# Designed miniproteins, single chains, continued (2): the designs that were tried, part 17

Each design is a single chain, and the fold is of that chain. pLDDT is the mean over its residues in the fold that is shown.

## One batch from the design tools (miniprotein)

Design m4563
Fold by ESMFold2-Fast:
Structure m4563 (fold): chain A 93 residues (1-93)
Amino acid sequence: MKYENPLVELTKNIVKYLLQNPPDYEKAMKYYLKLYIDLYTGEIKTSVSPELALSQVNYALYLAYEKGKEAIPEIEKMDLLPEVKQGVIEGLK
């Protein structure tokens, strides 16, 4: 039903603001909070539970934060939602 995948767009924006120089933690947090709310209210629907989707986002964001662009090969190999992989990888580029 949605042409633009909101999970991709929100994760991409979180990564972009978190890893820009200087980091914009306020904008990163606002996008993260929207993602959290939209997953738990069902505004964003995935093939997994909201809890599992959020845990996958958190882990991919942690790898992006720790390794930057060097996280891309590791994230691509992980068993994550395609939308989470796409959003984080696009945010790192």
Scores: mean pLDDT 84

Design m4564
Fold by ESMFold2-Fast:
Structure m4564 (fold): chain A 74 residues (1-74)
Amino acid sequence: SMMEKEKKKLAEEIAKRLEEEIRAALKAQGKEGEVKVTPVDGTTLKVEITIEGKTYTLEAPFDEIPEKLKALLE
């Protein structure tokens, strides 16, 4: 359906923007890290962050990711 195609494109755009925001935040903190955000479905994103050889993985609705990332990185 046309609506599903638009939702997929929006999810990909949200994922890319979130990836850039997380990468910028890590750089601002002086951390060397690799960030990858992948859409799982229309509202759920998978976030993978590798900092100093340690990989953190989070899968959540995009609106919950900032809160869960703070908890994960503490």
Scores: mean pLDDT 76

Design m4565
Fold by ESMFold2-Fast:
Structure m4565 (fold): chain A 75 residues (1-75)
Amino acid sequence: SFEEEVLKLTKEILELWQKANAARAAGDNATAQAYYDKLKEVLEKGIELAKERGDEDMVKFYENLLKRVDAEKAA
């Protein structure tokens, strides 16, 4: 179901974000960047799924998270 797919993506987002933050805190910038890149791929997949369902609120939700990840990756 769409709800199961959203739950799976949410878990992946949280895990990748946590791993990116842990790597950055450890000073491993290369590993942090790799996790941010994977996180962006998961968020882009979330945007596509939300668009296919016509859920404009979910599209905006994932787009806002993607902008936040881009800002953190650039810092």
Scores: mean pLDDT 86

Design m4566
Fold by ESMFold2-Fast:
Structure m4566 (fold): chain A 112 residues (1-112)
Amino acid sequence: MEEVLRELEELERRAREEGREELARLFAEARRHLEEAVATGDEEAAERAARAAGEAARLLASLDPSETEEDIERRGRLAEQLMKLVIKLAWNPDLSEEEKLALAKEAYEAAK
């Protein structure tokens, strides 16, 4: 979880260095809402974090001319489901490795 927050901060920093202000804003929003969701258990904050992550993933994918519209949307769905998984794992620290793997598989399936 802390590793995910650090990765989002690094992605925001790189986007800013590259002059990609909209992408930097989306990573900042994803990180802020993730921090809020983990701290408060607020499901609305979790949904906002997921949406920001999905929008950032779609924007990144749209920069690659080889990506189809379907590929872009799939990346967005995957980012949303992974963000929700990270938050769900943070809310349930007592889960076994087997239970964590089951949730990861469920998130991947939902992203299809």
Scores: mean pLDDT 82

Design m4567
Fold by ESMFold2-Fast:
Structure m4567 (fold): chain A 98 residues (1-98)
Amino acid sequence: MSQQELELGDAIKGVYDYAFSIRRTYSNNETARKIATKLIRAASLVAVAGSTDLEKALETAKEILELSKEAYLAVLEGDFEKAQELAEKALELARKTL
């Protein structure tokens, strides 16, 4: 496994950690669950993209990680609309990487 593969795995883990934190803290909130699901899907798509173009996938994973952090902070502030927009942007970036 290359250093870039390790960095990609670390970024993907970071996205999952934010998504799972949202889901655990707001397990009864349907919007929060949808936000977490979009972030998990984005991370999974970037992991698949990494098998084809590791450098491009890593760059996208880093951007998705930052969006995931912003979405998590928005959820903590109760701004689910902003968090939803950030999660949708993360998912769109992941899809464009395929």
Scores: mean pLDDT 87

Design m4568
Fold by ESMFold2-Fast:
Structure m4568 (fold): chain A 93 residues (1-93)
Amino acid sequence: MRERLRALVEEWNRRHHGREYDLLVVNRDTRELLGIFSVRVNDQQELDDLKARLKSELGAEVARAVDSSDRQGVLSLVGEALRLIGDEIDREL
């Protein structure tokens, strides 16, 4: 799944221009952290189209999206990702 997700994001970024957003992506069914991905979108509609595609093709859900230039938003998103990783480690121990 993670390799397919990375490939989809790389293909998307080659075909799209505009503002860069950081996405916190989780598995739709398990809520497991899949990663943080930077994507380029021109507007909200392109972001919504990407979210729909990730959900329908890969079962991946965007838990949070922030403008990459928003430092507080990016720090908050990284903090949420670290919390999800910690929760996953605690469940496997």
Scores: mean pLDDT 80

Design m4569
Fold by ESMFold2-Fast:
Structure m4569 (fold): chain A 62 residues (1-62)
Amino acid sequence: MTKEEVDKKIDELAEKYGLPEEVREAIRRQADLQDIKTDEEVESLVRMAKIGLEEGKNPPTL
C-alpha cells in the first residue's frame, strides 16, 4: 500500500469504530514510524488502539 492508502484505511476504520481525532492522529504517526504498508498491519494497529482506548490507556507494544 502507498502512504495515502494506509492513511485512508486508518481514517475509514477509525470512523467506523468511532475513534476520536486524537487517536486517529496517533495511529497515523505510529503507522509512519513503523513503516506499515499492508492492510493487515493497519487493521491490527487500529484494533490495538481501540482496545487501549476502551481500557482507558493506549497499550505500549507487547
Scores: mean pLDDT 74

Design m4570
Fold by ESMFold2-Fast:
Structure m4570 (fold): chain A 74 residues (1-74)
Amino acid sequence: SRADELLKRARELLERLEQAVNDGAPYAEIDRLFAELGAVLDELFADPEMTPEQRAEAIELMKRAIELRDRYRA
């Protein structure tokens, strides 16, 4: 489903984002990755056909992204 594709994309973006933060990538690149991840998560949560299991995974990815953002800004 589209939701499965978006979940895969969100996982890949979160991994790239964690790597970019750990590698000390330029702020512009990190900000771009956060924006792209946010857009994917927004599209995912807008999907009315998302299953409870897909929704739970999306919420977990969102929480991990928020934690990473807070760590990055600290």
Scores: mean pLDDT 85

Design m4571
Fold by ESMFold2-Fast:
Parts: C-alpha cells; structure tokens; sequence
Structure m4571 (fold): chain A 63 residues (1-63)
C-alpha cells in the first residue's frame, strides 16, 4: 500500500521496513519480468515521491 510506505518514509520511524518494501518490489518485478516498473517503484519509495509511488503501484497491480 503506497500510502503506508510514504507515511513510514515521512516519519523516519522504521528504516528497515522501508528497505524491506524496496527489496520486495524489486524481487517481484524481476520475477514477473517487469524490471523497469519495479525499479521505478523502488526509486519512488527511496525518494519519498508519493505521486510516482502511487502511479507505479497502480501499474504493478494492473499486471
């Protein structure tokens, strides 16, 4: 859920969970052959870009 991830980033509360989300997104994208989408999602998560994170997540779920 992109809203939950964005909240964790804003709060700076649990960096280990943010890292876990990034790794999970990359792993799923690689497994599904959607590497570019997974990289885009991971980059948005690391940058705290809520809009881009939501867009990438929506494309990820449509697949």
Amino acid sequence: KPEEVAKLIKEGKDISKVVAYVLDAIGRALEQGKWDLGVRLAKAILEGNEEEMKKAWEEFEKA
Scores: mean pLDDT 67

Design m4572
Fold by ESMFold2-Fast:
Structure m4572 (fold): chain A 69 residues (1-69)
Amino acid sequence: DVAALVEASAREMAEQLKNTDPELAEKLRQAVEAGDVDEAERLVIEYTEKYLGPEAAEHFRAALAGLRA
């Protein structure tokens, strides 16, 4: 379930970022609370590419594509 994976990832990232990047953590929490899976996915991918690198972002995109197939 793409929505479940995206929401779980967004919640985990928000928890990890609460003391490091509280603004991004708040955006992630708001997207999850609003049920805005598309926005949560965008923020998760953006964060992953920015802080973990483009290879990590590609792995996440591939996982989502596999769940959609």
Scores: mean pLDDT 79

Design m4573
Fold by ESMFold2-Fast:
Structure m4573 (fold): chain A 88 residues (1-88)
Amino acid sequence: DEELAREADEALAAGDWERARRLAEEALEREVARLEARYGPEAAALYREAARAELEAILAEKEGDLEKAAELRAKARELFAKALEAAA
């Protein structure tokens, strides 16, 4: 849900990390359910792992751990690529 993801971004910008995390996780599970129905469980599982890595990267960046954030973003990109391959 784009609206739910936008609300998560707004909460993150406001510094409400708990609300941002809850909204992001809710949006992620809705998207994973849609992807599983369309592309199967392997693609959905890889997407979930990629999105989780991206969420952890955002949190690490906000805490000032730029090295960890970069590593997690690299992992997320690799997992998103694998999810796209599994969806084909």
Scores: mean pLDDT 80

Design m4574
Fold by ESMFold2-Fast:
Structure m4574 (fold): chain A 81 residues (1-81)
Amino acid sequence: HMVRKPKRYHLTVRLTAESLEKAEEIADTLEKKYGAKVVKRWPDGRVEVSIDFQSVEEIVAFVEEARKLAEKVEVVKLEEL
């Protein structure tokens, strides 16, 4: 059986897009690539997603990908596990 590395970081980011539909498309892309889960939605084009990571490098890659897709990315919470 494959040994999994423990998750070390819990990240929540808020994504802002031009519309709720666009924000949901971005969140779906991040769920498919990274396993991020939508935790909050706003009708004005904002969504919050949460994800657990093993390393800081994974966090950086995720935030950079999100920033390419969204108009604004805000780190709401970063917690060491």
Scores: mean pLDDT 79

Design m4575
Fold by ESMFold2-Fast:
Structure m4575 (fold): chain A 96 residues (1-96)
Amino acid sequence: SSAVRQHTRGMFTLLAENSEILLIARKENSPRLDEIDELLRKINDAFRANDLEGFFRYVEELGALVQRDLSPESAAEVNAVLRIMVEVAEATQQRL
């Protein structure tokens, strides 16, 4: 029961953070918006599947992509959001 509640909270936080990353990418008129969206989908799928290795790989890949595609300011903002996603995933998995 507590584990289910905690996993559900993690999912809602990840969905909110996904929306923030997409908003930042759209604001920059990123030519890689579709690739960013695909990586966010893979991050969410890995989290749902309890695939922490995949989750961290896709987060790292997205972080590297935004460093190349977005302004330094927007890339820093996206990486701050990705850090929150990592913290939520680690906290959720440690309690499972």
Scores: mean pLDDT 77

Design m4576
Fold by ESMFold2-Fast:
Structure m4576 (fold): chain A 85 residues (1-85)
Amino acid sequence: MDDDIRRLSDRLSSRLSPDVQRATRHILDVILSRGVSTSNVLDSVRGYSRDVAVSALSVLYSSFGRSGDDQGRQQVGDAARQIRD
């Protein structure tokens, strides 16, 4: 599961900016270690610009969805909506 999400996120972010690629890896590592929840996602995006955070969360949303983790996808989606407001 974790390896599949990592491979999908690397693939989906490969053509995005280096800042988005680094943010995506960092956010994923934090939420996989602490638990995938909306609050942990929001905590992990602190310090990134809104545009970088939204792009990274879009990659993770698609990665969790494609890996079959509907609960993880929902948590990331809820966090992304709160950032976009």
Scores: mean pLDDT 84

Design m4577
Fold by ESMFold2-Fast:
Formats: structure tokens, C-alpha cells, sequence
Structure m4577 (fold): chain A 101 residues (1-101)
């Protein structure tokens, strides 16, 4: 279904964003909390735009909601100590709810 495709693509892009942010933080250990948050926000925006393009989503309000889901997933892993799989599972649940709205 289109919903399952949306959820799958969102999960794939979140996993890529998680790996990219982690690599950036590992390479730049002296980043301030504000600089770390800017990296997270940048990667969440990039991932959300990739999901939107793949799904043919052009509604800016929906794109912002995708960005919030991905950004929260990144923060759950990076700040709250959740596993990658937990962050992805929570994002997938939110993505299904968004699609049904």
C-alpha cells in the first residue's frame, strides 16, 4: 500500500540521517550543544525533503510534520539514549498516524 511505502521510505531515510549525524558528531567532538542541534535540524530537513520527493508530497504542512517525526527520531537516539531500532519503530508509528490523517 502507499502507506506501507511511505512508512518504509521514512524509516530508511531516518536510518541514513542517524548514521550521517553520528558520523558528523564523531568527527567533530568539540561541537557546542547549539552546533549539535543545528546538525540534527539540517539532517532532519534533508531527510524529510527526500521522503516528500519520493512520495510526491508538495504540501508544506505535511513536509514539516515529516521533518518533526524524523527530527524527534534523531533526538530520541542521540540525546535520550534509545536504540536505532526503537527510534525507527516510534517514527514508523507516527508516520502511520500522519498518513491516516
Amino acid sequence: SRMDEFVRILAEELRRALAEVQAWLDANPDLSPEERERVITREATKAALKVARAMGIDDPEVVLRIEEIIGDGLRLYLRDGASVDEAVRRAQRRARRLYRS
Scores: mean pLDDT 89

Design m4578
Fold by ESMFold2-Fast:
Structure m4578 (fold): chain A 63 residues (1-63)
Amino acid sequence: IDSIQLLSTITDPAKKKQFLELDDRIGITALKIAVLKVTKGDEAEIQQLETELQQLEQELSKI
């Protein structure tokens, strides 16, 4: 929505975009885990994605 775009241009566009990108990736990773459980059930890949999720959360914390 336009309000988010306006906020990015006013405050910190680069930092805002990076934050949104990381948050989006976290959501996508969680979704992939759910999909794998429903369709394949590959526990090893699920664990790998969980590790990636933790890594993304740590990167978010550093930002």
Scores: mean pLDDT 71

Design m4579
Fold by ESMFold2-Fast:
Structure m4579 (fold): chain A 103 residues (1-103)
Amino acid sequence: SMETMEKILELVRRIVDLVGEAARRAMADPSTPRERRREIVLAGASLTVLELGMRFAIKEKDEEALRKYGQKAIEIVEEVLHLFDPETAARLRELVAQLRALL
């Protein structure tokens, strides 16, 4: 349904915002290892591209494309989850669980 598609996009947008905020903090902190900063920033960029694709899928009412983008967002988050602080990781796990339930 359209309501379900909008909820899926909302969850991915919240994931994008959390990863983006963590990336900004990592970039501002000289004690964060360079490789960790790079991986978080690249994950954030990939998630932002997926979120853009999901907005187009909603306008086209393409539920199949939206679900595929949502699953890809889960994969990206799970691959980089170990790079985040415990609080951010816990919030990302919760959002991923909610997203997975809708896919």
Scores: mean pLDDT 88

Design m4580
Fold by ESMFold2-Fast:
Structure m4580 (fold): chain A 70 residues (1-70)
Amino acid sequence: SSMRKEVQELVKSAVGHSILGIGHELDGDLEAAKQSFLDASDDLQRVSDLTGDESDRELSERYRERALRL
């Protein structure tokens, strides 16, 4: 379904942003790491909005909290 493909692309985007965030954090670029984790959070919040899955919402909130701690 079109929604399934949209969810898959959003999950892929969230994973990509998470990997970039970790990479920036390891490089000491905390501002870039923060933005990447916020982007991952936004992608996962959108997945939760489309699917109604609370675990994706919780993961979104965890990335937002991680970003705010940087």
Scores: mean pLDDT 90

Design m4581
Fold by ESMFold2-Fast:
Structure m4581 (fold): chain A 68 residues (1-68)
Amino acid sequence: MEKEKQQKIQQLAEAWKQGESALGQKIDQLIAEGYSPQEVLELLGQALGRPPVPLLSPEEARAFVEAE
């Protein structure tokens, strides 16, 4: 479980380095795999060294990432 989460964190960090479109696509993929928007934001926060964020909808999660 933790190893799988670490892998997803690394994938999100890598997508962030590739650019906004790649990050958005990766977020959509994780949500499609069964991750909640909150879980994706928690993983993204860990990947970027930021604290956890409040529960958001998929649209709000994407907007939050796009707004930085």
Scores: mean pLDDT 67

Design m4582
Fold by ESMFold2-Fast:
Structure m4582 (fold): chain A 94 residues (1-94)
Amino acid sequence: MEAVREKLKAEGEPLTKELQEAYKNKDWEKFAEILAKMLELHKEMFEAAGMSQKIIDMIDEIIEILKKNKASKKALEESQKILEEIADLILEEQ
C-alpha cells in the first residue's frame, strides 16, 4: 500500500505539473488528456490497495466523461468534485 502510494507520488508529480501548465494555457483538451492519465494511474493504485469497487467505478465514470466530452467545463468540474471525494475516502481508509 505505502509502496504503491510512493510510486504514485513519483509518477503523479510530473503529470500534476503538466496538468497545471495545461490549465494556465487554457488548453482544456490537453488538460482532459492528462487528467485521464492521472485517473488511470490512481485506478491501478486503488486496485492494488484493495479499495472498494465503488471507488474504482467512480474513476471509470470520470475517465469516460473526460474521453467523451473532452474539454467540456461541466465535465471537468464534475470530474474534479468526484476526484476530491475519492481523495478524502482514501485518506479516511488509511
Scores: mean pLDDT 70

Design m4583
Fold by ESMFold2-Fast:
Structure m4583 (fold): chain A 96 residues (1-96)
Amino acid sequence: MSMKKGEEYAEKAIEALEAKDYDSALEYVEKAAELGASLDKLIEVRKKARELGVPQEVAQRIESIILEKKGEELRRRTKIELARLLGLPEEAIARL
């Protein structure tokens, strides 16, 4: 498994999003996830898409690809982020 190739495709996805080439961006996100890009790198792609104001359908598809390939790890991170947003004490968050 080439984690390095996955991160390369994640970078290409960001470049495609900046170029407004959404079809290539979606293809690169899928390849990045398949080739073992880190969840942090995939979250970076998702953040960049939101910052660039891509169409909601494109942003949703990026999130769907990440959920499909990294769903368990992403669900865990989302739960922790939501707990912090809701003001749960750090002791409760540490149990998650």
Scores: mean pLDDT 77

Design m4584
Fold by ESMFold2-Fast:
Formats: structure tokens, C-alpha cells, sequence
Structure m4584 (fold): chain A 96 residues (1-96)
């Protein structure tokens, strides 16, 4: 556990009436938390290159990607992500 870090674990990249996109930087043992502006109807996960990894259809689960396990938990406007390997993800919330 690092007591101080200059790196932001998540930040919003874009926002519209229909969707938000967040950049998430995951490090093993450190959850990244996103708070969306609205409760999303769907959440989609992309890699940093823009390739779709998964659709989130359950409030909690796991995604297997590139030999790593990404764990997620969604609660209202809040989404929490964890990974067993360092990685960067794009998280898209859809409101329509």
C-alpha cells in the first residue's frame, strides 16, 4: 500500500446526455472508484486502444482479459474496479 501517489486512479474523459467515458488505471491491490453523473442503464468496458472487453450486465462480477482478472461492483452511480495486473481501461456508462 502506497501512502501517497501522484497518479489519479480514474478520471472522466467525456460526458454527454447519452453517455460518460472514464479512464481507469488499475494497480493490483488498489481499487479504482468511478462516480457517474447518473445511474447507468448499461456499462461497457474497453481497453486503452478502444477494443471492447465486456458488457456489465450484473451488479458484481469478474471479467477475464489478456490473462488478467478484472473484478467489478456497481452500486447506483458508483462503480468499483480491481485487477490482478496493472492495466488501463476505458469505462463507458450509457444512460439511454
Amino acid sequence: VAASSSRMPAFRVSQSAKSEVWHVSLVPGQPAVIVFSRVPKKIQIYDAKGNKIADIVKPEGEIDYDGAVIKYKVEGKKAIFEADKPMDLMVKALYE
Scores: mean pLDDT 79

Design m4585
Fold by ESMFold2-Fast:
Structure m4585 (fold): chain A 69 residues (1-69)
Amino acid sequence: SGSQKIMEKQKEILNTPISDEEVAEAEALLREAGRDDIVARLRAAKNKETLVLEALAVKEAQKIKEEAK
């Protein structure tokens, strides 16, 4: 089942400490790119779900930054 490998990859990302500063930078980049949908999900999330969504937001922001080069 694919869900197990996805969870391991997410844990690997979560084991890398993501600072509040990196999350704030990711939100700013996502807003500039018109990805307010992701920002809204981050702000609606609670508890452990927040950490996963923060990691996904940072990853998406990095992709946008690379494509903007």
Scores: mean pLDDT 66

Design m4586
Fold by ESMFold2-Fast:
Structure m4586 (fold): chain A 97 residues (1-97)
Amino acid sequence: MEEKLIEELLEAEEKAKKAAEEGVGLEEGGEELVRKGLKGAAVKIAKPENKLELGELTVEGHRNASASDEVQMELAEKIIELAKEEEAEKFREEIAK
């Protein structure tokens, strides 16, 4: 079960990366938020109990790659809320840069 969740999260990360690269109508600011907020973060910062939900949020971010920066930021904040508290603070600092 754990291995399947990790594989699904890695697949979601790859999809988010491709959306950022190929996203039609995606502004550079929104693309950077996808890269910083979603690309690989879910796997590294997830609490074990929240890995599935983080994977789903990463996929949702991929599908909304062409959405406004506000929507992308809201998805990133949800990922932070599900992460380990210490890692969440580091991730928030990275997004704020």
Scores: mean pLDDT 49

Design m4587
Fold by ESMFold2-Fast:
Structure m4587 (fold): chain A 64 residues (1-64)
Amino acid sequence: MEIVTKVFTVPKKGLSKREIIERLRERFPEARVMAIEELPDGNYAIAVTAPKEKIEEIEKFLRE
């Protein structure tokens, strides 16, 4: 299984960094959050390590 790290830019949607991490962990227990930072534009930059085949689903989930 190929494990990759990808950085996503995701809308804040009124959620804290902690709430986004907890939602991701609940939906994708195989995913690991390596970093999360609030950007000057009000979005979050989140670095996620997960199986390559899960990356597209994770991106859709975070942008939903």
Scores: mean pLDDT 80

Design m4588
Fold by ESMFold2-Fast:
Structure m4588 (fold): chain A 105 residues (1-105)
Amino acid sequence: SPQLERMKEIIRQALQDLFDWMIQEAQKLGDSDLVNQIYQLQQQGLALIAALKDYHKLLRLGEALGVAEIQLWVLKKEEDPNEKLALIRKLINNLNAELERIRAE
């Protein structure tokens, strides 16, 4: 439906903006392994959005991305580069776990 495609577009944009910032920050801090992990999760997230046909699952994914964006605001204030990288890894691991829960349902 047109409404489903519009919802997917909004969620894709939110995911892309969130992940693009984390990729740039990980690149700036020189963590190539983390950059690769973020790219892989971004690809998996985009594939999940494309595959979903359920409004409720799309809403849940949007909520997870909204929580991640709030976590990102806190993370942006971290001044220690090693702690910042650790927080990005934690955010990525938590988001991956939520994507797997949505996929398993």
Scores: mean pLDDT 87

Design m4589
Fold by ESMFold2-Fast:
Structure m4589 (fold): chain A 97 residues (1-97)
Amino acid sequence: PIPLEKVPRLEQLEAIVALVRLRYPDFPLKDQVRIVLKVLEELGFEITPDLEFRVYLMVKLAPTVPEEELRAFLSRYPELVEKLQPLIDKAAEEVKK
């Protein structure tokens, strides 16, 4: 069967990446990418090579964005932040083990 690819919304991806960058800045790039991918999988998204590459680029480029801009972006989506924070913290714990 060909899976019906539900692509994550850009705002959802940006929120996950921003939260990982702000909460776990000391994690290696590979581990930050793994956290984002685990959160997307937990949300029911299929991890395709295209999505994995997009996540890699977003995580790699996140440090080029000022933290104030990341915080300002997240403040526009408080319900999304509340939903994503516990998933990110769980994924970070699993990645660290």
Scores: mean pLDDT 80

Design m4590
Fold by ESMFold2-Fast:
Structure m4590 (fold): chain A 72 residues (1-72)
Amino acid sequence: MREEVARLLEEAARVAEEAGYEDLAAVLRNMAQSTLKNEPNLKTLESMAKAAEELGLEKAAELIRKAIEKAK
């Protein structure tokens, strides 16, 4: 469901922003908006999940992984 995927990505963006990663938050918000109009790009979502994990944003990474599962 596109709405649920978008919501999870917006929540991940909020977590990233609160941690000071505004660039990652902006990318995640753009992906949330894109998901409402088109099928989500799973490769890009996987890359974002890895980026969040590398930055130690485990909660954001978890939310992105949930979005990937809902997008499949």
Scores: mean pLDDT 80

Design m4591
Fold by ESMFold2-Fast:
Structure m4591 (fold): chain A 94 residues (1-94)
Amino acid sequence: SSEDIAFLREKVRELVALLQAYERGEISPEELAARVREILAEVRERFADDPEIVAMVEKAEAQLARAEAAGDDELLRSTVVSFAAELRIKIEEL
């Protein structure tokens, strides 16, 4: 729906803004991970009946957990970038 597209576009904008703030040193890796998890939860709740979107969220959640366990800031960053890119592709399919 147009409302689903608008929601996903807003979440992509939020992810990009968080990534930019992180790259400027304005937020910590812990703050980035926490705020990205909030976005993942919102996407999962809205699209619970979409197995492709649920799979994207689960993959991102698993990669975030791995990045935090390892203290891998590059994996954290790349997870956010990849999730935003996957959402952009999904928007074009809706």
Scores: mean pLDDT 89

Design m4592
Fold by ESMFold2-Fast:
Structure m4592 (fold): chain A 90 residues (1-90)
Amino acid sequence: SMMEELEKRVEERLREHAARIQKELAELKKNKDEIGLDILIAMERMKGYLLGLSDKSIELILNNSDVRLEDFEEKDREALLKAELEELAK
């Protein structure tokens, strides 16, 4: 179904994003770049808030390299699906 395809697309993008963020955080920590860490975390929180995500959902992305759509509350899943639909409509 179209919904299953959309959910799969969102989950793939979430996993790729979370893995990328974890890699960037690890690199900044390795380099002892405290300013870079603060900026990356602040930017990710801002992006999450703009998407309508809760603090809990943003922390899941920041602290885990393997996040799944099922790990998020229904409201936040709906926000992510809506954002993907808006992107596909461009």
Scores: mean pLDDT 83

Design m4593
Fold by ESMFold2-Fast:
Structure m4593 (fold): chain A 70 residues (1-70)
Amino acid sequence: MSTDETIDKKLEEAQKAVEKGELKKAEEIFEELKKYIEENESDEQRKKALIEIVDLQLESMKKYFEEKKK
């Protein structure tokens, strides 16, 4: 499986966890994805872009669940 396919699959799994209200599981999937990118992506520019996308998704998720607590 290519790095891109693994990243897309992990992002989809994280989104499904968010939809189920499984915040902790979604956080764990995003953190695993960041670790996977750090360990498996050799292109530094691509690595930075992919990590930025994951960080944006993680922050959006945290904001979504924080707003639901109000």
Scores: mean pLDDT 76

Design m4594
Fold by ESMFold2-Fast:
Structure m4594 (fold): chain A 106 residues (1-106)
Amino acid sequence: SSRQQLLEEGRELYAKGKELHKQGKYDEAIKEYERAIELFESVGDTRGTMRSLIALSDTLSNQGKYDEAIEKSKRALELAESLGDEIEISLARMALETTKIAKKNS
């Protein structure tokens, strides 16, 4: 597939994951986010990969899978820092901190 086609497929999977998360279908949301991550990584879309990792981290945290969520948000932060995008860095740092606090209070 062309890069544009894979990017669109990744965005659709990301959007589907977000909708499933809103419905409380966390296992299904995780699968869609993991597929989105694979597609974005295959085309070198660091921003798409990072945003999908943040969403995956949030979903894992909602399931009480805090250590896995922390791993995903740490990876998202590393990718955000590699981009040098202060907005994305802020979002990734917030995701990591929120998950660490949730684990501490569990």
Scores: mean pLDDT 90

Design m4595
Fold by ESMFold2-Fast:
Structure m4595 (fold): chain A 68 residues (1-68)
Amino acid sequence: STVDLLVQQIELNPSVFSSLSSENQNAVKQYWQSQIDEIEKELTTTSDIEKEVALRLQLISYKNLLSL
């Protein structure tokens, strides 16, 4: 999908985000927010310490991206 391609490009070069149309910026931000929501939900049910650490690192990464 267009969002998946844009997310991959932003991971390689974060400055790409500011060059996107407002519609594409909103789509990417909604994707990142949905990932945050899923991770937070997963954290409420996980009992695996290694999985919890991995999820928390992903959460920090997506929250940092939302600050763009």
Scores: mean pLDDT 82

Design m4596
Fold by ESMFold2-Fast:
Structure m4596 (fold): chain A 70 residues (1-70)
Amino acid sequence: SSAEITAKLQELGALAREAIALAEAAGDQDSVARVEELTRKAVQALFAGDEAAFEAYVAELRALKAELEA
């Protein structure tokens, strides 16, 4: 549904912004590029209707954010 897609995009956007802020604060340009790539792939998967791929990219983004918080 449109509401479900909107909710997923909002959650993805918040996660990506937090991860980018952490990577930029660390001066880690490789992690910034990785967050951008994972976010792009997650958005593509979501609009392609590939929920499994979307969830996999979101999980990888969450793992990267957790590493940046350590």
Scores: mean pLDDT 88

